# Ledger of designs, part 14: designed miniproteins, single chains, continued (5)

Each design is a single chain, and the fold is of that chain. pLDDT is the mean over its residues in the fold that is shown.

## One batch from the design tools (miniprotein)

Design m16460
Fold by ESMFold2-Fast:
Structure m16460 (fold): chain A 72 residues (1-72)
Amino acid sequence: MKEKLEKEIEEGVELIARATVRTAFRSPGFDEDRAIALARRSTSLTVLRAIIEESPDPRVVAAARERLAALE
């Protein structure tokens, strides 16, 4: 019942999260310190997962994983 709506919403939110992470990654002058700060303050599981999947920076991925584990 809720699965149908959740599926559509999740797909939309995932697209936005991935687009946001990709935009940040492609930003000129984007630095790991800024990316780590973003990951550390994120409370969205979807955004954290997008960072883990889309970010090539291991420090940013580590920060996102640590935050994700804290939120569960």
Scores: mean pLDDT 69

Design m16461
Fold by ESMFold2-Fast:
Structure m16461 (fold): chain A 111 residues (1-111)
Amino acid sequence: DVDEELKQWIEFLEKALNAKGGETVSLTLQVSEDLTLRITLTADPEKGSFHVTVEYLNRNGERLGSFSFDVSREQLEKVLEELKKALSSPSSSVYLETDGVILPLAHKPKT
């Protein structure tokens, strides 16, 4: 359910934006029976950014792959606003974007 996923993303990002320096916030999403996605944000208030770690886990909790990137507080605030608008919209897509990385968060088709 896209609306339930949107609510989970909104709560996760709100918690991350209120985190103190060095605090870690994680969201775990079951994307299929055999695949779990874990996203971890660590606040870096000195840089005004967050360190993002994305992990793909199999059914046994073994790491299939991971990647990391940094995103600004301003970019996360923009994404949070887009997610809130998406929840109220009949159709929209929301992405977390940074240099060289695009992470799709939600997609509501127009049809």
Scores: mean pLDDT 75

Design m16462
Fold by ESMFold2-Fast:
Structure m16462 (fold): chain A 85 residues (1-85)
Amino acid sequence: MKYTFTLRAPTPEEARRLAEIVDEVAKEYGGKPVVEMTGTEIRVELEAESPAEVTKFLQDVVRRAREAGLRVSGFKVLPEDEVVP
């Protein structure tokens, strides 16, 4: 199932570093997300088996970003990824 979420950083340079962290975390989960950057916003599409997997992924991204000294200001996650009736 595909999940889409948006992350925001205060500068384009921090957004680029945040996107690198997203890619690094995804490698540990055995997947590769689709990451799209627009200035200070990062839109991520992740293929996951469950919403719990997405939640763990986001927690790992946030933890690593903060450990790297990055300021992450927002998360917008779809609560359900059922787009087909």
Scores: mean pLDDT 69

Design m16463
Fold by ESMFold2-Fast:
Structure m16463 (fold): chain A 80 residues (1-80)
Amino acid sequence: MKEELEKAIKEKDFKKAMELLGKLSGRKVPLFDMSNPAYAGSFIRSLEELGLVEAAKPLLETHPSEAVKKQVEAALKKKE
C-alpha cells in the first residue's frame, strides 16, 4: 500500500494518492481535499508520518494552489 501511494504520487494522480492516504491513516478521502488549505495541512502531516513528504513534492508542485505549496514548504523546513 505505501508503495502504491508512492507510485500514485510519482504519476501525479491526486485522486488515487488521497484515496490511498485515507486508507493508510484510517481517514475518509474528503478530509484530504487539497482545494481547501485547511485540509492540505492534514494531508502533509500524514505524509510526514509516513516519511513520504519528499516523494509528494512533484505531485504538489503541479497543484494550482499557492496555499498548498506553502504548506509543503513549511513541512520541509521543519524537517531541516
Scores: mean pLDDT 61

Design m16464
Fold by ESMFold2-Fast:
Structure m16464 (fold): chain A 108 residues (1-108)
Amino acid sequence: STVVTESGGGTVKEGGTVTLTSTASGGDITSAAWILEGTDGAVKAYDTAGGGPTADPRFSMSRSGNTATLTITNLKKEDTGVYYDLVTSSGGGTLISMGEGATVTVVS
């Protein structure tokens, strides 16, 4: 089984920067994508190759082996929510895993 642990975040002022990190174990990681479950219930996805159809230049993501990072600059209140790293791994099949998430709260 792949185990994912997301960390970072916390309470940050509007216009600030936050970094989230995830570490995965128990499998060879083939991709990672950050998803946000916001306070309005909306889900946004940002992949490690760059953000797809909802790409925002404030969001920067990278992966090195089993460690994935998401950096958000110029924070807005709509960035508030729980961030999960959705990880795919191979180890006898393709498995999708995520942890308990990291919380970002953006304040005035």
Scores: mean pLDDT 76

Design m16465
Fold by ESMFold2-Fast:
Structure m16465 (fold): chain A 85 residues (1-85)
Amino acid sequence: GYFLLDLGKLHPELDVAAMLPVLEQREKEEPESAVLHYLLGEVYEELGKLEEALEHYEKVIELAPKDSELYKLAKEKVEELKKKL
């Protein structure tokens, strides 16, 4: 998994909500970063903000190479979240 997802699983007492403003600031600096959009998707999903998570995972699908692991992970997340919305 990505660093943020792995941190949330290993240390659930870590305030993932506190990471959100930092990641949102990075998105303003790097709006076309597929990795950053995936991390934002993970944070929003952890916070139960599934619509926001979906938007970021869909952005990963637009930005990531179609043969990449990141693209495949984002597609799986989009399909999973659409079943919950």
Scores: mean pLDDT 74

Design m16466
Fold by ESMFold2-Fast:
Structure m16466 (fold): chain A 80 residues (1-80)
Amino acid sequence: SEEEHNRVLARLLVAQEMGKLPPALLLPEEDLEEARRLDPATIEREREIVSKMSTEDIAKEATDYHVEKGIEDLKRVLLG
């Protein structure tokens, strides 16, 4: 859903800003720009959550995000 997508993007944006993301899992600038356009209240809510998350939990969220994006990108290339 858009709500779930926006929540994950906001979470990964703040995790990256806080230095909690491994270099291999950093969001591309396109995704960061999308996340920065989200409602500030959503970003602040996720900032509080991320401050309490472990680096391992953040890495799992980022891995899941990149896998899903990779599947969507492959679907566009292979089917379009």
Scores: mean pLDDT 81

Design m16467
Fold by ESMFold2-Fast:
Structure m16467 (fold): chain A 81 residues (1-81)
Amino acid sequence: AEHTVTLLLELDGDRVVGAEVIGGDPEAGRLLAEAILREGSGSRGGTRLLLEGKVTSIQRIEERQVDERRVEHTYRVTLAP
């Protein structure tokens, strides 16, 4: 099934140092937040989940700058069975 996930990401320069699930599917959100935080990047986190077969698709559909150090990302993600 396809899920929507919204994350609040905290940035230190180009690196993601904080990730909070603020909307959408909580399990998909937790999986994505953990991968992004581990890799330090939304794109690297998503790529890792695809390579590990944890998700079959992932795309960022929205981005909103909250302030200088925080950004809100919304993703569409399909979890692997």
Scores: mean pLDDT 85

Design m16468
Fold by ESMFold2-Fast:
Structure m16468 (fold): chain A 86 residues (1-86)
Amino acid sequence: MSSEEAAKLTAAAVRAVGLLLESTDPNSRKAIEKVLEAIHALSQGRYDEAIRLAEEALKIFRQSGDKEGEAVAETVLELARKAKAA
């Protein structure tokens, strides 16, 4: 993982925590928790698990219409796919 990719992952984590603190919807909270789990899996080198969790979170955000959550989940998914391909 490059310094730029690490910075993007950190920014995604900060946004996910911000969304969790502001979110009152149970489905959005569950999706945010999956994003945080994906970030943790990515930090542990568990790329397949990170991809799966990010995809599950993205599906929930798309169903709820949470565009900010979609953007965060897409960023984590992109980083996990790039890490697996490296």
Scores: mean pLDDT 81

Design m16469
Fold by ESMFold2-Fast:
Structure m16469 (fold): chain A 104 residues (1-104)
Amino acid sequence: MQAKLDALEAQIKALLQKTIDALRNTDDVDKQIEILTQTAKEIIKLYEEKVELYEEAGDLEKAREEVVKGTALALQIIGAAIDIALGFGKDRAIETLEEVLESL
C-alpha cells in the first residue's frame, strides 16, 4: 500500500509543477483557464485513487481525510481559474499552487 500512496503523491506533485510551468509559459487567458480546469479534474482522480487505497486497507478515517484534501485543492484550483476569467491574472494562481506544492 505505502508504495502506491508514495507513487500517487509523486504524481500529484508532478502535476502541480507541470501546471505551474504551463501557466508561466502561457499568456492566453482561455488556455490558462483550460490548464487549471484540466488540473482540477486530474487532482480529483488522483485523490479518488488515494481514497480507494485507504478504503481497501479499512482505514475509513484516512479515506475521509483524502476526500476533504482532494476536494479542497480542486476548489482552490477552480477558484484560481475563476479569478483569471475575471481579469485578475495568473500570478495568484501560480502562488497558490507553489504554496500547496511546498506543503505536500
Scores: mean pLDDT 87

Design m16470
Fold by ESMFold2-Fast:
Structure m16470 (fold): chain A 63 residues (1-63)
Amino acid sequence: GIAEAQALEARGQELIAEGRRIMEQGGRDNVLRGTGLVLRGIGLRTDAELLMKKAGLTDYKAK
């Protein structure tokens, strides 16, 4: 539902921000770790958008 989508969006934003901070420190390991977190965060935001879209395609008050 919408609460689940909001939780995924928030977590995705958090992972993206954390990944950026790690990448700012420089070095191969930090860039690799940071990139992984950013990609994970983007995936969670995509899942959140899909859930919101499904909720919007049916009655929001559903069931």
Scores: mean pLDDT 77

Design m16471
Fold by ESMFold2-Fast:
Structure m16471 (fold): chain A 66 residues (1-66)
Amino acid sequence: SAELREKAERRAKEILDNLHNPVVQRIAAKELGISVEELRKMSEEELAERILKIMEQDEKEKREKE
């Protein structure tokens, strides 16, 4: 949905703006299920798309279990 895309884009920007912070790097990498090295190689667009995919999967699972 448009709302999930906006949230994913906002989250991606937040992560990239704070990527100099090692705590943010670790938390973001864990959240996305990737290494810190992979996270550092990703563009803002790639990061937003990965976050969106995770959020859409989580929403689908939540709806099926409710």
Scores: mean pLDDT 78

Design m16472
Fold by ESMFold2-Fast:
Structure m16472 (fold): chain A 88 residues (1-88)
Amino acid sequence: SMREKAKEAIKYIKEVVLEYLETEDSSERQALGDKVREKVSEALQIIQEAIAQGDEEVKKLWDEVKAELEKRHKELVEKRAREREEAE
């Protein structure tokens, strides 16, 4: 079903974005981003389609995952900024 595809798409995005954000080496992070770009785009389209059709369960799950990823991104950006300042 579309709901099951959207839930799997959300799970996939969560896993790959967390791996991307937690990758310490900038060149490895860039390579990972390049490798997963197309599949992430496809996953986002599936999620948006389910939400557009009024799937409240998918919308709630996606909002929760976005909030979690945004929080993790901010934590890692702040950590890496401090590490760069200490290295200078």
Scores: mean pLDDT 81

Design m16473
Fold by ESMFold2-Fast:
Structure m16473 (fold): chain A 68 residues (1-68)
Amino acid sequence: SMDEIVARVEESARQAIEIAVENKLSDASVERLLAEFREGLRELGVPEEVIEEVIAKLREEWRRAKAA
């Protein structure tokens, strides 16, 4: 289902964000990573509103993890 695909992509992105935090990647590198996930979800036909919600959530998680 679409929900399962979105959940799987979100989980993969979350793992990538954890690696980015551990390696102290730049904001630019993380935004590039998020852009890749955005394109992947778009190619799968996920609605733009859902894509932006997922990306915003991941960006917020990275900001919080980076600040800790």
Scores: mean pLDDT 81

Design m16474
Fold by ESMFold2-Fast:
Structure m16474 (fold): chain A 67 residues (1-67)
Amino acid sequence: MKITFGLAPTTDASKIVDYILNNVEGAKVLFSGRVRIVVEVPEELKEKVIKDVEKRFPGVGVLSVED
């Protein structure tokens, strides 16, 4: 499952990446940029990852979820 997050200009992408890699087993970072992060996570964890990231990082929104 691929999740694309959109970032506010003040959001630190590296902190989001570190959080996901440290807290989501099986996660892979496919892309990390100034305005967007793409991660691959196990399908069972997708909703938890979305909720946890949005709760911890104000200004992050989900742009797409793909298999």
Scores: mean pLDDT 80

Design m16475
Fold by ESMFold2-Fast:
Structure m16475 (fold): chain A 67 residues (1-67)
Amino acid sequence: MSAEEVREMLREAGESDEFIDRVVDMLENGNAVQQAAAEKMAEMLKAGKPASVVAGEVLRIVGDALD
């Protein structure tokens, strides 16, 4: 997923510019795990998933890759 696609998805989800910039930074400067987490976060937030569900899935992706 491109940085522009993630920016548009997060804007449509109603996220702040500060949050969008952090997620895009993970895509552009992060490792493969951070990139996957950023893309999943954008998709889930655009789909209207609760923040707790989004956080749990992101932690699962990061934890599975680090452990």
Scores: mean pLDDT 75

Design m16476
Fold by ESMFold2-Fast:
Structure m16476 (fold): chain A 62 residues (1-62)
Amino acid sequence: MEEQLDIEVNRALLEIWYAIAKLDKERGDEEGVADSIEKIRKLGEQYPELKEEAERLVEEVK
């Protein structure tokens, strides 16, 4: 139950970092995009249930 809540919260955090990365990409902020990608990857590494989604979001931002 607590584990499921943590997964849902971190899934929302993936979406937030993805939105930030897209905005930075539009602005030409390569450093900001790279930082957001790193945060997304770390969430996927920490939560195996989110790994595939994290990898998909990283590929979409690149």
Scores: mean pLDDT 79

Design m16477
Fold by ESMFold2-Fast:
Structure m16477 (fold): chain A 118 residues (1-118)
Amino acid sequence: SEERKKRIEEILELLKKHYNTDDFEVLDYFEVGNILVLLVHDKTRNKLLVVLSSDEPITEENWGRGVLAFLALAQAEGIKVLRIDIVGNSVVVELPADTDKEKALAIARLAARQANKN
């Protein structure tokens, strides 16, 4: 939809500003409740970014649950988390470029569900 395309473009503009680069490729995306999940390749730094972005305000407690779930599941799957940043209404998880994309997306889906729990 046009609304989703606009939301993705707005997220990419925030990432460009935060990381001071414009060389991003969106590899995949899906929605879990109010959270849009993007898998993005940062071509400049050669990293995978998992972006969890809310269209509604999410509390620090709910974001904290999502982040902790991502970290726990990543550890269980042997996936190294390099960095986590807060960028506007988004949590950005940085992973090695050679990370299993299907596993990263599965973990992101579960983490997004935890962030939506009230």
Scores: mean pLDDT 86

Design m16478
Fold by ESMFold2-Fast:
Structure m16478 (fold): chain A 98 residues (1-98)
Amino acid sequence: LVPLGYYMNSKVFDEEKARLIGLGLYYHALGVRYYRQGDYEKAAEYFDLSARYFEQAEAYSLAARSLRNLSRVYRELGDYELAEKAEERAKEAEEKFK
C-alpha cells in the first residue's frame, strides 16, 4: 500500500515537528519569564515567536495559548488593536484544531 520511503519521510516530518514544538515551548517559557518581570515588550516578542513555531508545527492548540498570552501582554501595553488581532489569531488556530 505505502512504500518504505513514505514512512521515512513521515518520521523525518515527526522529528522536525518535535523540534519546532520544543522551540515553541522554549520561547513560550521566555515570554512568561519576561511577563513576570514586567518586560511586556520582550514578553510580546517571545509569545509571538512561540506562536509562529507552534503554527509551523501545526500544533494549533499550543499556538492559540501563546496567542492569548500575546493578547494579554498587548493589553498591558495599552495596544488594544494588537491585542484584538492576537485574540483573532488564537480563534483561527482553535478552529484549525477543531
Scores: mean pLDDT 83

Design m16479
Fold by ESMFold2-Fast:
Structure m16479 (fold): chain A 87 residues (1-87)
Amino acid sequence: SMEEVERLAARTIAIMAELGYPEERIEEVAEAMGLLIKNAEKYPEELARIVELMRGIEEAWEAGDWETTRRLLEELIEELERVRKEL
């Protein structure tokens, strides 16, 4: 559901802040996620991919696996940068 996507996006941003990501980087990620969510009908496979990454980030974070959390965040950032270039 869109509610779940928005929840996962907010959770991902909160986790980035807690891990000490720069504010400018967090803002870039939030903007890219917002654009993809707004255009979900045009990029359904890309949205599904970032949702899976956000779920993995939440699961790793809840497990206290900070290394996996950071790795998945970097994968999410790379995927969002790729999609943004195709907008």
Scores: mean pLDDT 86

Design m16480
Fold by ESMFold2-Fast:
Structure m16480 (fold): chain A 83 residues (1-83)
Amino acid sequence: SAQDYVDALSVALAEGDLVQAGQILLQGYQAHPDNEEFLKGVAEVLDKMAPGNEANTVDKLLTAANADPATREAISQAILAKS
């Protein structure tokens, strides 16, 4: 489910595994495009872990997962709209 990706992202970030966190974020967005539960859940996790730096953190994670620039921008904008 969308929540399973959010939970997995939270665990990966807590463990400091940025590559895995980025892959989970990318896969979760692809599986659940424009899903409000996923986008809000990700925004809440990032706000708790990197308050005031959510957009930069999204870009860093997606870059670690080798996501292309257009995909990174699209996901970052979608998450920022829910924060």
Scores: mean pLDDT 81

Design m16481
Fold by ESMFold2-Fast:
Structure m16481 (fold): chain A 100 residues (1-100)
Amino acid sequence: MLAEKQREAIEEAKKLAEEKQVEKLKKLREEALKAPDNDELATVAALAAELGLLGIEEGQKELAEVGLEAIELRIEGVPIEEISERFAERGREILEKLAA
């Protein structure tokens, strides 16, 4: 039931990553990590910020995009097994490109 706010947190992290706002992403992650462990919104915000930071690094943008999409699908109620199957092949292709 926090799905809309969780999506907003993901979109903010994506925007900050595109703008290469490293310090703002670090601050967002730090503030989210101060919340109680049972705070689902803070957990999603922290994960989105971390993936945004990965997306700024050369060669890791595609992996960060896959991770953010997986979180979005999970918020929408898609089972983890379906997300894992859907992105296993895509993740493999990205890793093969990074290894080349």
Scores: mean pLDDT 71

Design m16482
Fold by ESMFold2-Fast:
Structure m16482 (fold): chain A 72 residues (1-72)
Amino acid sequence: HMATPEQLKKEIDELYKKAKEAVEKGDFNKAARYITALGILTAAALLNGHEEVAEYGRKKIDEIIKLVEEKK
């Protein structure tokens, strides 16, 4: 079940793009689902010792949350 750091980072990038697009379009339900998936991947990376990937994911989540606050 252990993905490589590169695979996790690619999945984070894809979810980040989808979440950001959803927020910009005002689809907050879809955005929340992508943010949840990002959180799960970030936690999985941290639990598997991929601290750099986890920090990357955490920063992407923070960016999306900030974008949500700007849209409200």
Scores: mean pLDDT 82

Design m16483
Fold by ESMFold2-Fast:
Structure m16483 (fold): chain A 82 residues (1-82)
Amino acid sequence: SGEELAQKAGELGGQAGRAARQGDEEKALEYVRQAGEYVKSAELTEQQKQALRDGVLQLERLAESRGMREVAEAARELRESI
């Protein structure tokens, strides 16, 4: 169950990154928020937490570079909650 939730969170993070690259800020924000709900529900290993933090940090940096302030803020909050 924890492995499945971690996989879902990672997949949603990837979808958020793709949406951000396509300029779809609303969709990117929705995917980040959905990933956050899976992270809250999951008992994650330290390796899973580190992988998710690294992925979310890359998304935060991408969003900042594109001026997507709300996506960058949501990604930062998610990273700090992990």
Scores: mean pLDDT 83

Design m16484
Fold by ESMFold2-Fast:
Structure m16484 (fold): chain A 89 residues (1-89)
Amino acid sequence: DKKKKHELLLQAIGLILRAIGLLFDIETLVDKDHPIYQEAQALYEEARELFRKLMEAIDKGDIKEAEEYLKQLEEIVRRLEDLLAQAKA
């Protein structure tokens, strides 16, 4: 289903851009030595790897695998949002 591949691609791009923005916002609030920044950087590296795997799954037509990676990427973005909230406190 080409329509579903397109939808997954757009969602994946939106999530990785959100992850980049969240990491940049955290960098403005805390030093790079701060535990929140170190955890955010590690989560961002996980998001990059999940995005790569998601793109491979889309390319291969494995829609179920792509949806599973998308869900994992959504969870990483949620965790980055939680870290940003902690950095603001």
Scores: mean pLDDT 88

Design m16485
Fold by ESMFold2-Fast:
Formats: structure tokens, sequence, C-alpha cells
Structure m16485 (fold): chain A 68 residues (1-68)
């Protein structure tokens, strides 16, 4: 029982860290790209839910950033 509980706790900790790190990185990129593209917070939230839209926003932001 303790082994199963420990494995479950460790798995949850890893998922939480991965999720937090990914969210922090993606949010930073989305905010930066959204600022360059003039996107609303609603569009940024939509991109969080849709990975294809997220990739498009980040890509367009990176292209604009290279022009700077």
Amino acid sequence: MYKDFQEQVEKQRQLTKERADKISSDMRKLLDSGRYLGLSSRDVMRAVADPKLRDQVIKKGDELRKLE
C-alpha cells in the first residue's frame, strides 16, 4: 500500500512540475507574442486550450520579434 501511494504521489509531483513549467513557459511566450500581435487576453486563453492556435501565435510572435 505505501509503495503504491508513494508512486502515486511522485507521479502527481512530476505532473504538477511539468504542468507548471510548461504553463509558465507557454504563458510567457503567449504574452510576448500576443503583445506583438495585439491579441486580447481572451485570444491568449483560447490559445492555451488549443495547441495548434498556441503554436501559430508563438510562431507569428517569433517572426515579428526577429524583425525587431
Scores: mean pLDDT 69

Design m16486
Fold by ESMFold2-Fast:
Structure m16486 (fold): chain A 86 residues (1-86)
Amino acid sequence: MSKTDLELETEIGLLKMEFAVVKTAYEKGTMSPEEALEKLEELRRRLEELLREAEAQGASEEVIKEIRDLLKEVEEEIERVKKELE
């Protein structure tokens, strides 16, 4: 399906909110490291799919950058949680 820049921005916003919820729950100790990893890896997968879709559709560089920046933040959080499990 063809997504507009507005639809892409909406999906980015939802993924940012989901990331914030997972990060906050993990930091407060209300979410286990294992549960946090599962949710973060799913967020990474969804962001990778969104990035491929945005690039394939010729989305604006600003939209692509937002997806890449969020993907990097999620990947950094995955690494942080993994280190706490070692």
Scores: mean pLDDT 84

Design m16487
Fold by ESMFold2-Fast:
Structure m16487 (fold): chain A 81 residues (1-81)
Amino acid sequence: MTRKEFLLEQAKTAAELMKNSKSPEVQVAAARLLARIMQQAKEDYPELYEEIRKIVEEAVKKALTSPDPEVQEAARRALEA
């Protein structure tokens, strides 16, 4: 697996946790990880940036439907990265 493939796989895994985890703490941690992955893609892998951004946007849209205000806040901050 290349570093690019690994970064994309990490983004997909974190997005899944952010969208579907039963734990608000895990959802918040996943949102923070996605923010870091998005920043790394923007800086180091611009060819992956559009795909990763789309993954983050879908995860944020789902997380904003969460009843937990901490999850909603972490989701908003992930998009601002």
Scores: mean pLDDT 81

Design m16488
Fold by ESMFold2-Fast:
Structure m16488 (fold): chain A 92 residues (1-92)
Amino acid sequence: SEEERQKALDTFYNIVKNSENFLLLIETAIRSIPLFPHPDWPEVLLKLAKLALEKGYYKVAKRIIDAIREHFPDFSSPELEKLKKEVEEKLK
């Protein structure tokens, strides 16, 4: 059900957030998008990209942003645009 899928995404976010295997779990999340379709994926990925930036994993944050653009090309938000700029500045 939709409610069960939402709980699964929330659980996944909390596992990734608190994991020492952050980098591996991010790649798993991106590969799971077509296998577990949910409208909240762009918002979850955006939160994970922001978390990666805060942790200093700038290349991982870029990978997540690129995945949002690839899988959700029509998704746009002020937060995504701000995050893209911050990541680009950190990678210079």
Scores: mean pLDDT 77

Design m16489
Fold by ESMFold2-Fast:
Structure m16489 (fold): chain A 64 residues (1-64)
Amino acid sequence: MSKQEAIEKFREALRSLREAAKNGDEQAVKKARDEAIKYGLELGYDKETVEGAVRTVENAGRLA
């Protein structure tokens, strides 16, 4: 996978996470969270940084 493809998939996962969290769809939240972590790690971020970003996006969605 190219770096650009990983970036786009990471963005898609974060967008899906925000929407799922906004809608209270816990199964979709879990799926999007897992995908965001996967692509974030593929981009070379450490696990702690990716998990922090995922948590921030999820919380923003729940407040929307």
Scores: mean pLDDT 82

Design m16490
Fold by ESMFold2-Fast:
Structure m16490 (fold): chain A 90 residues (1-90)
Amino acid sequence: RASLRVRVRIEDPSRLHEVVRAIERVIEEAGGRFVTPPSVRGLGPNEFEISGEIALPDDTDLDALRERIREAAGAIPGVEVLSVEITPLP
């Protein structure tokens, strides 16, 4: 299991659900899932932190997963990915 934090800047906050779904899809394609629905916190008018605990296969390449999340979220028009943090949990 791991802790996930993704920070994004988005031009249209009504489209934030597309960012959340893109992140969920990348995790699902890696054979993982969110343990509970992801939490979303507003940091400013157009800045959000998406966070949660994820369950992943033990052999998951976390660096590759981080880059796939960045690419998938950043592909959404008007979205800038500020950071992607994945921390293994004990």
Scores: mean pLDDT 85

Design m16491
Fold by ESMFold2-Fast:
Structure m16491 (fold): chain A 100 residues (1-100)
Amino acid sequence: SEVDRLLEHLQRLVDLNQTIEDALDAGDVEAFKAAMEQALREIDEVLPYLSPEAQKEVRRLKAETRRALEAGDYERAYANLSRIVDIVVREFGRRLEAAA
């Protein structure tokens, strides 16, 4: 069902967020980059479930996240990803509430 797919995407994002934080705490740049790239790919899969306005903002933040990663600004990259996750959680919460 759509609800099951949304919940699976949320669970993957939660797991990836933990992996990213663990990598940052350990100073493991390679693990951090790998987890960030996985999170951005997961976000690409959830884009169609977002409103057009949210899709535009998420695409903007994704571009900024990638620029920060390329610049080695991992703190800014993670901050921008966190903003994307907040948008996704808010939009999914609305969809899940409407389906209940």
Scores: mean pLDDT 85

Design m16492
Fold by ESMFold2-Fast:
Structure m16492 (fold): chain A 81 residues (1-81)
Amino acid sequence: SAMDEMKKVVEEAIKKIEEAAKEAKKNGLSDQQIYDIIMRIVIETLSRLEEIKKKYNVPEEELQKIVDELGKKVKEIYDKT
């Protein structure tokens, strides 16, 4: 289903963000550099979610719920990094 595909995209994105943030911190990158890396992954993820929305004609409100959950998880990762 469209929702299963979106959920998988978000789960893969969260894992990628966690790995990238951890590696960047280990390598001594600044908070701004870490933020820029995270935001690049977020932007790519939002583009993938928009593609799924168009392909399956997902309602805007359902996409917004997925986007809000992604944003919440990203903030949690950033705050812990």
Scores: mean pLDDT 86

Design m16493
Fold by ESMFold2-Fast:
Structure m16493 (fold): chain A 68 residues (1-68)
Amino acid sequence: SAEVEALAREFVRAVEARDDRRALALLRKISTTLDEAERQAFRDYALSLAPAELHAQIEAAFDAWWRA
């Protein structure tokens, strides 16, 4: 989904900018608006867009917000 990809791109940009407030706001929005399949697609897009050094931080953020 182009919309999910756009959200993932914004999230990665916020993480790269160390804008924790914006990153958390995007995760909160995603947790309330996206279904499980869309959240998985968001995660996959975010990891594909992010530099390897940010993968651990992004995975930890997803674990904190999307505990299943």
Scores: mean pLDDT 80

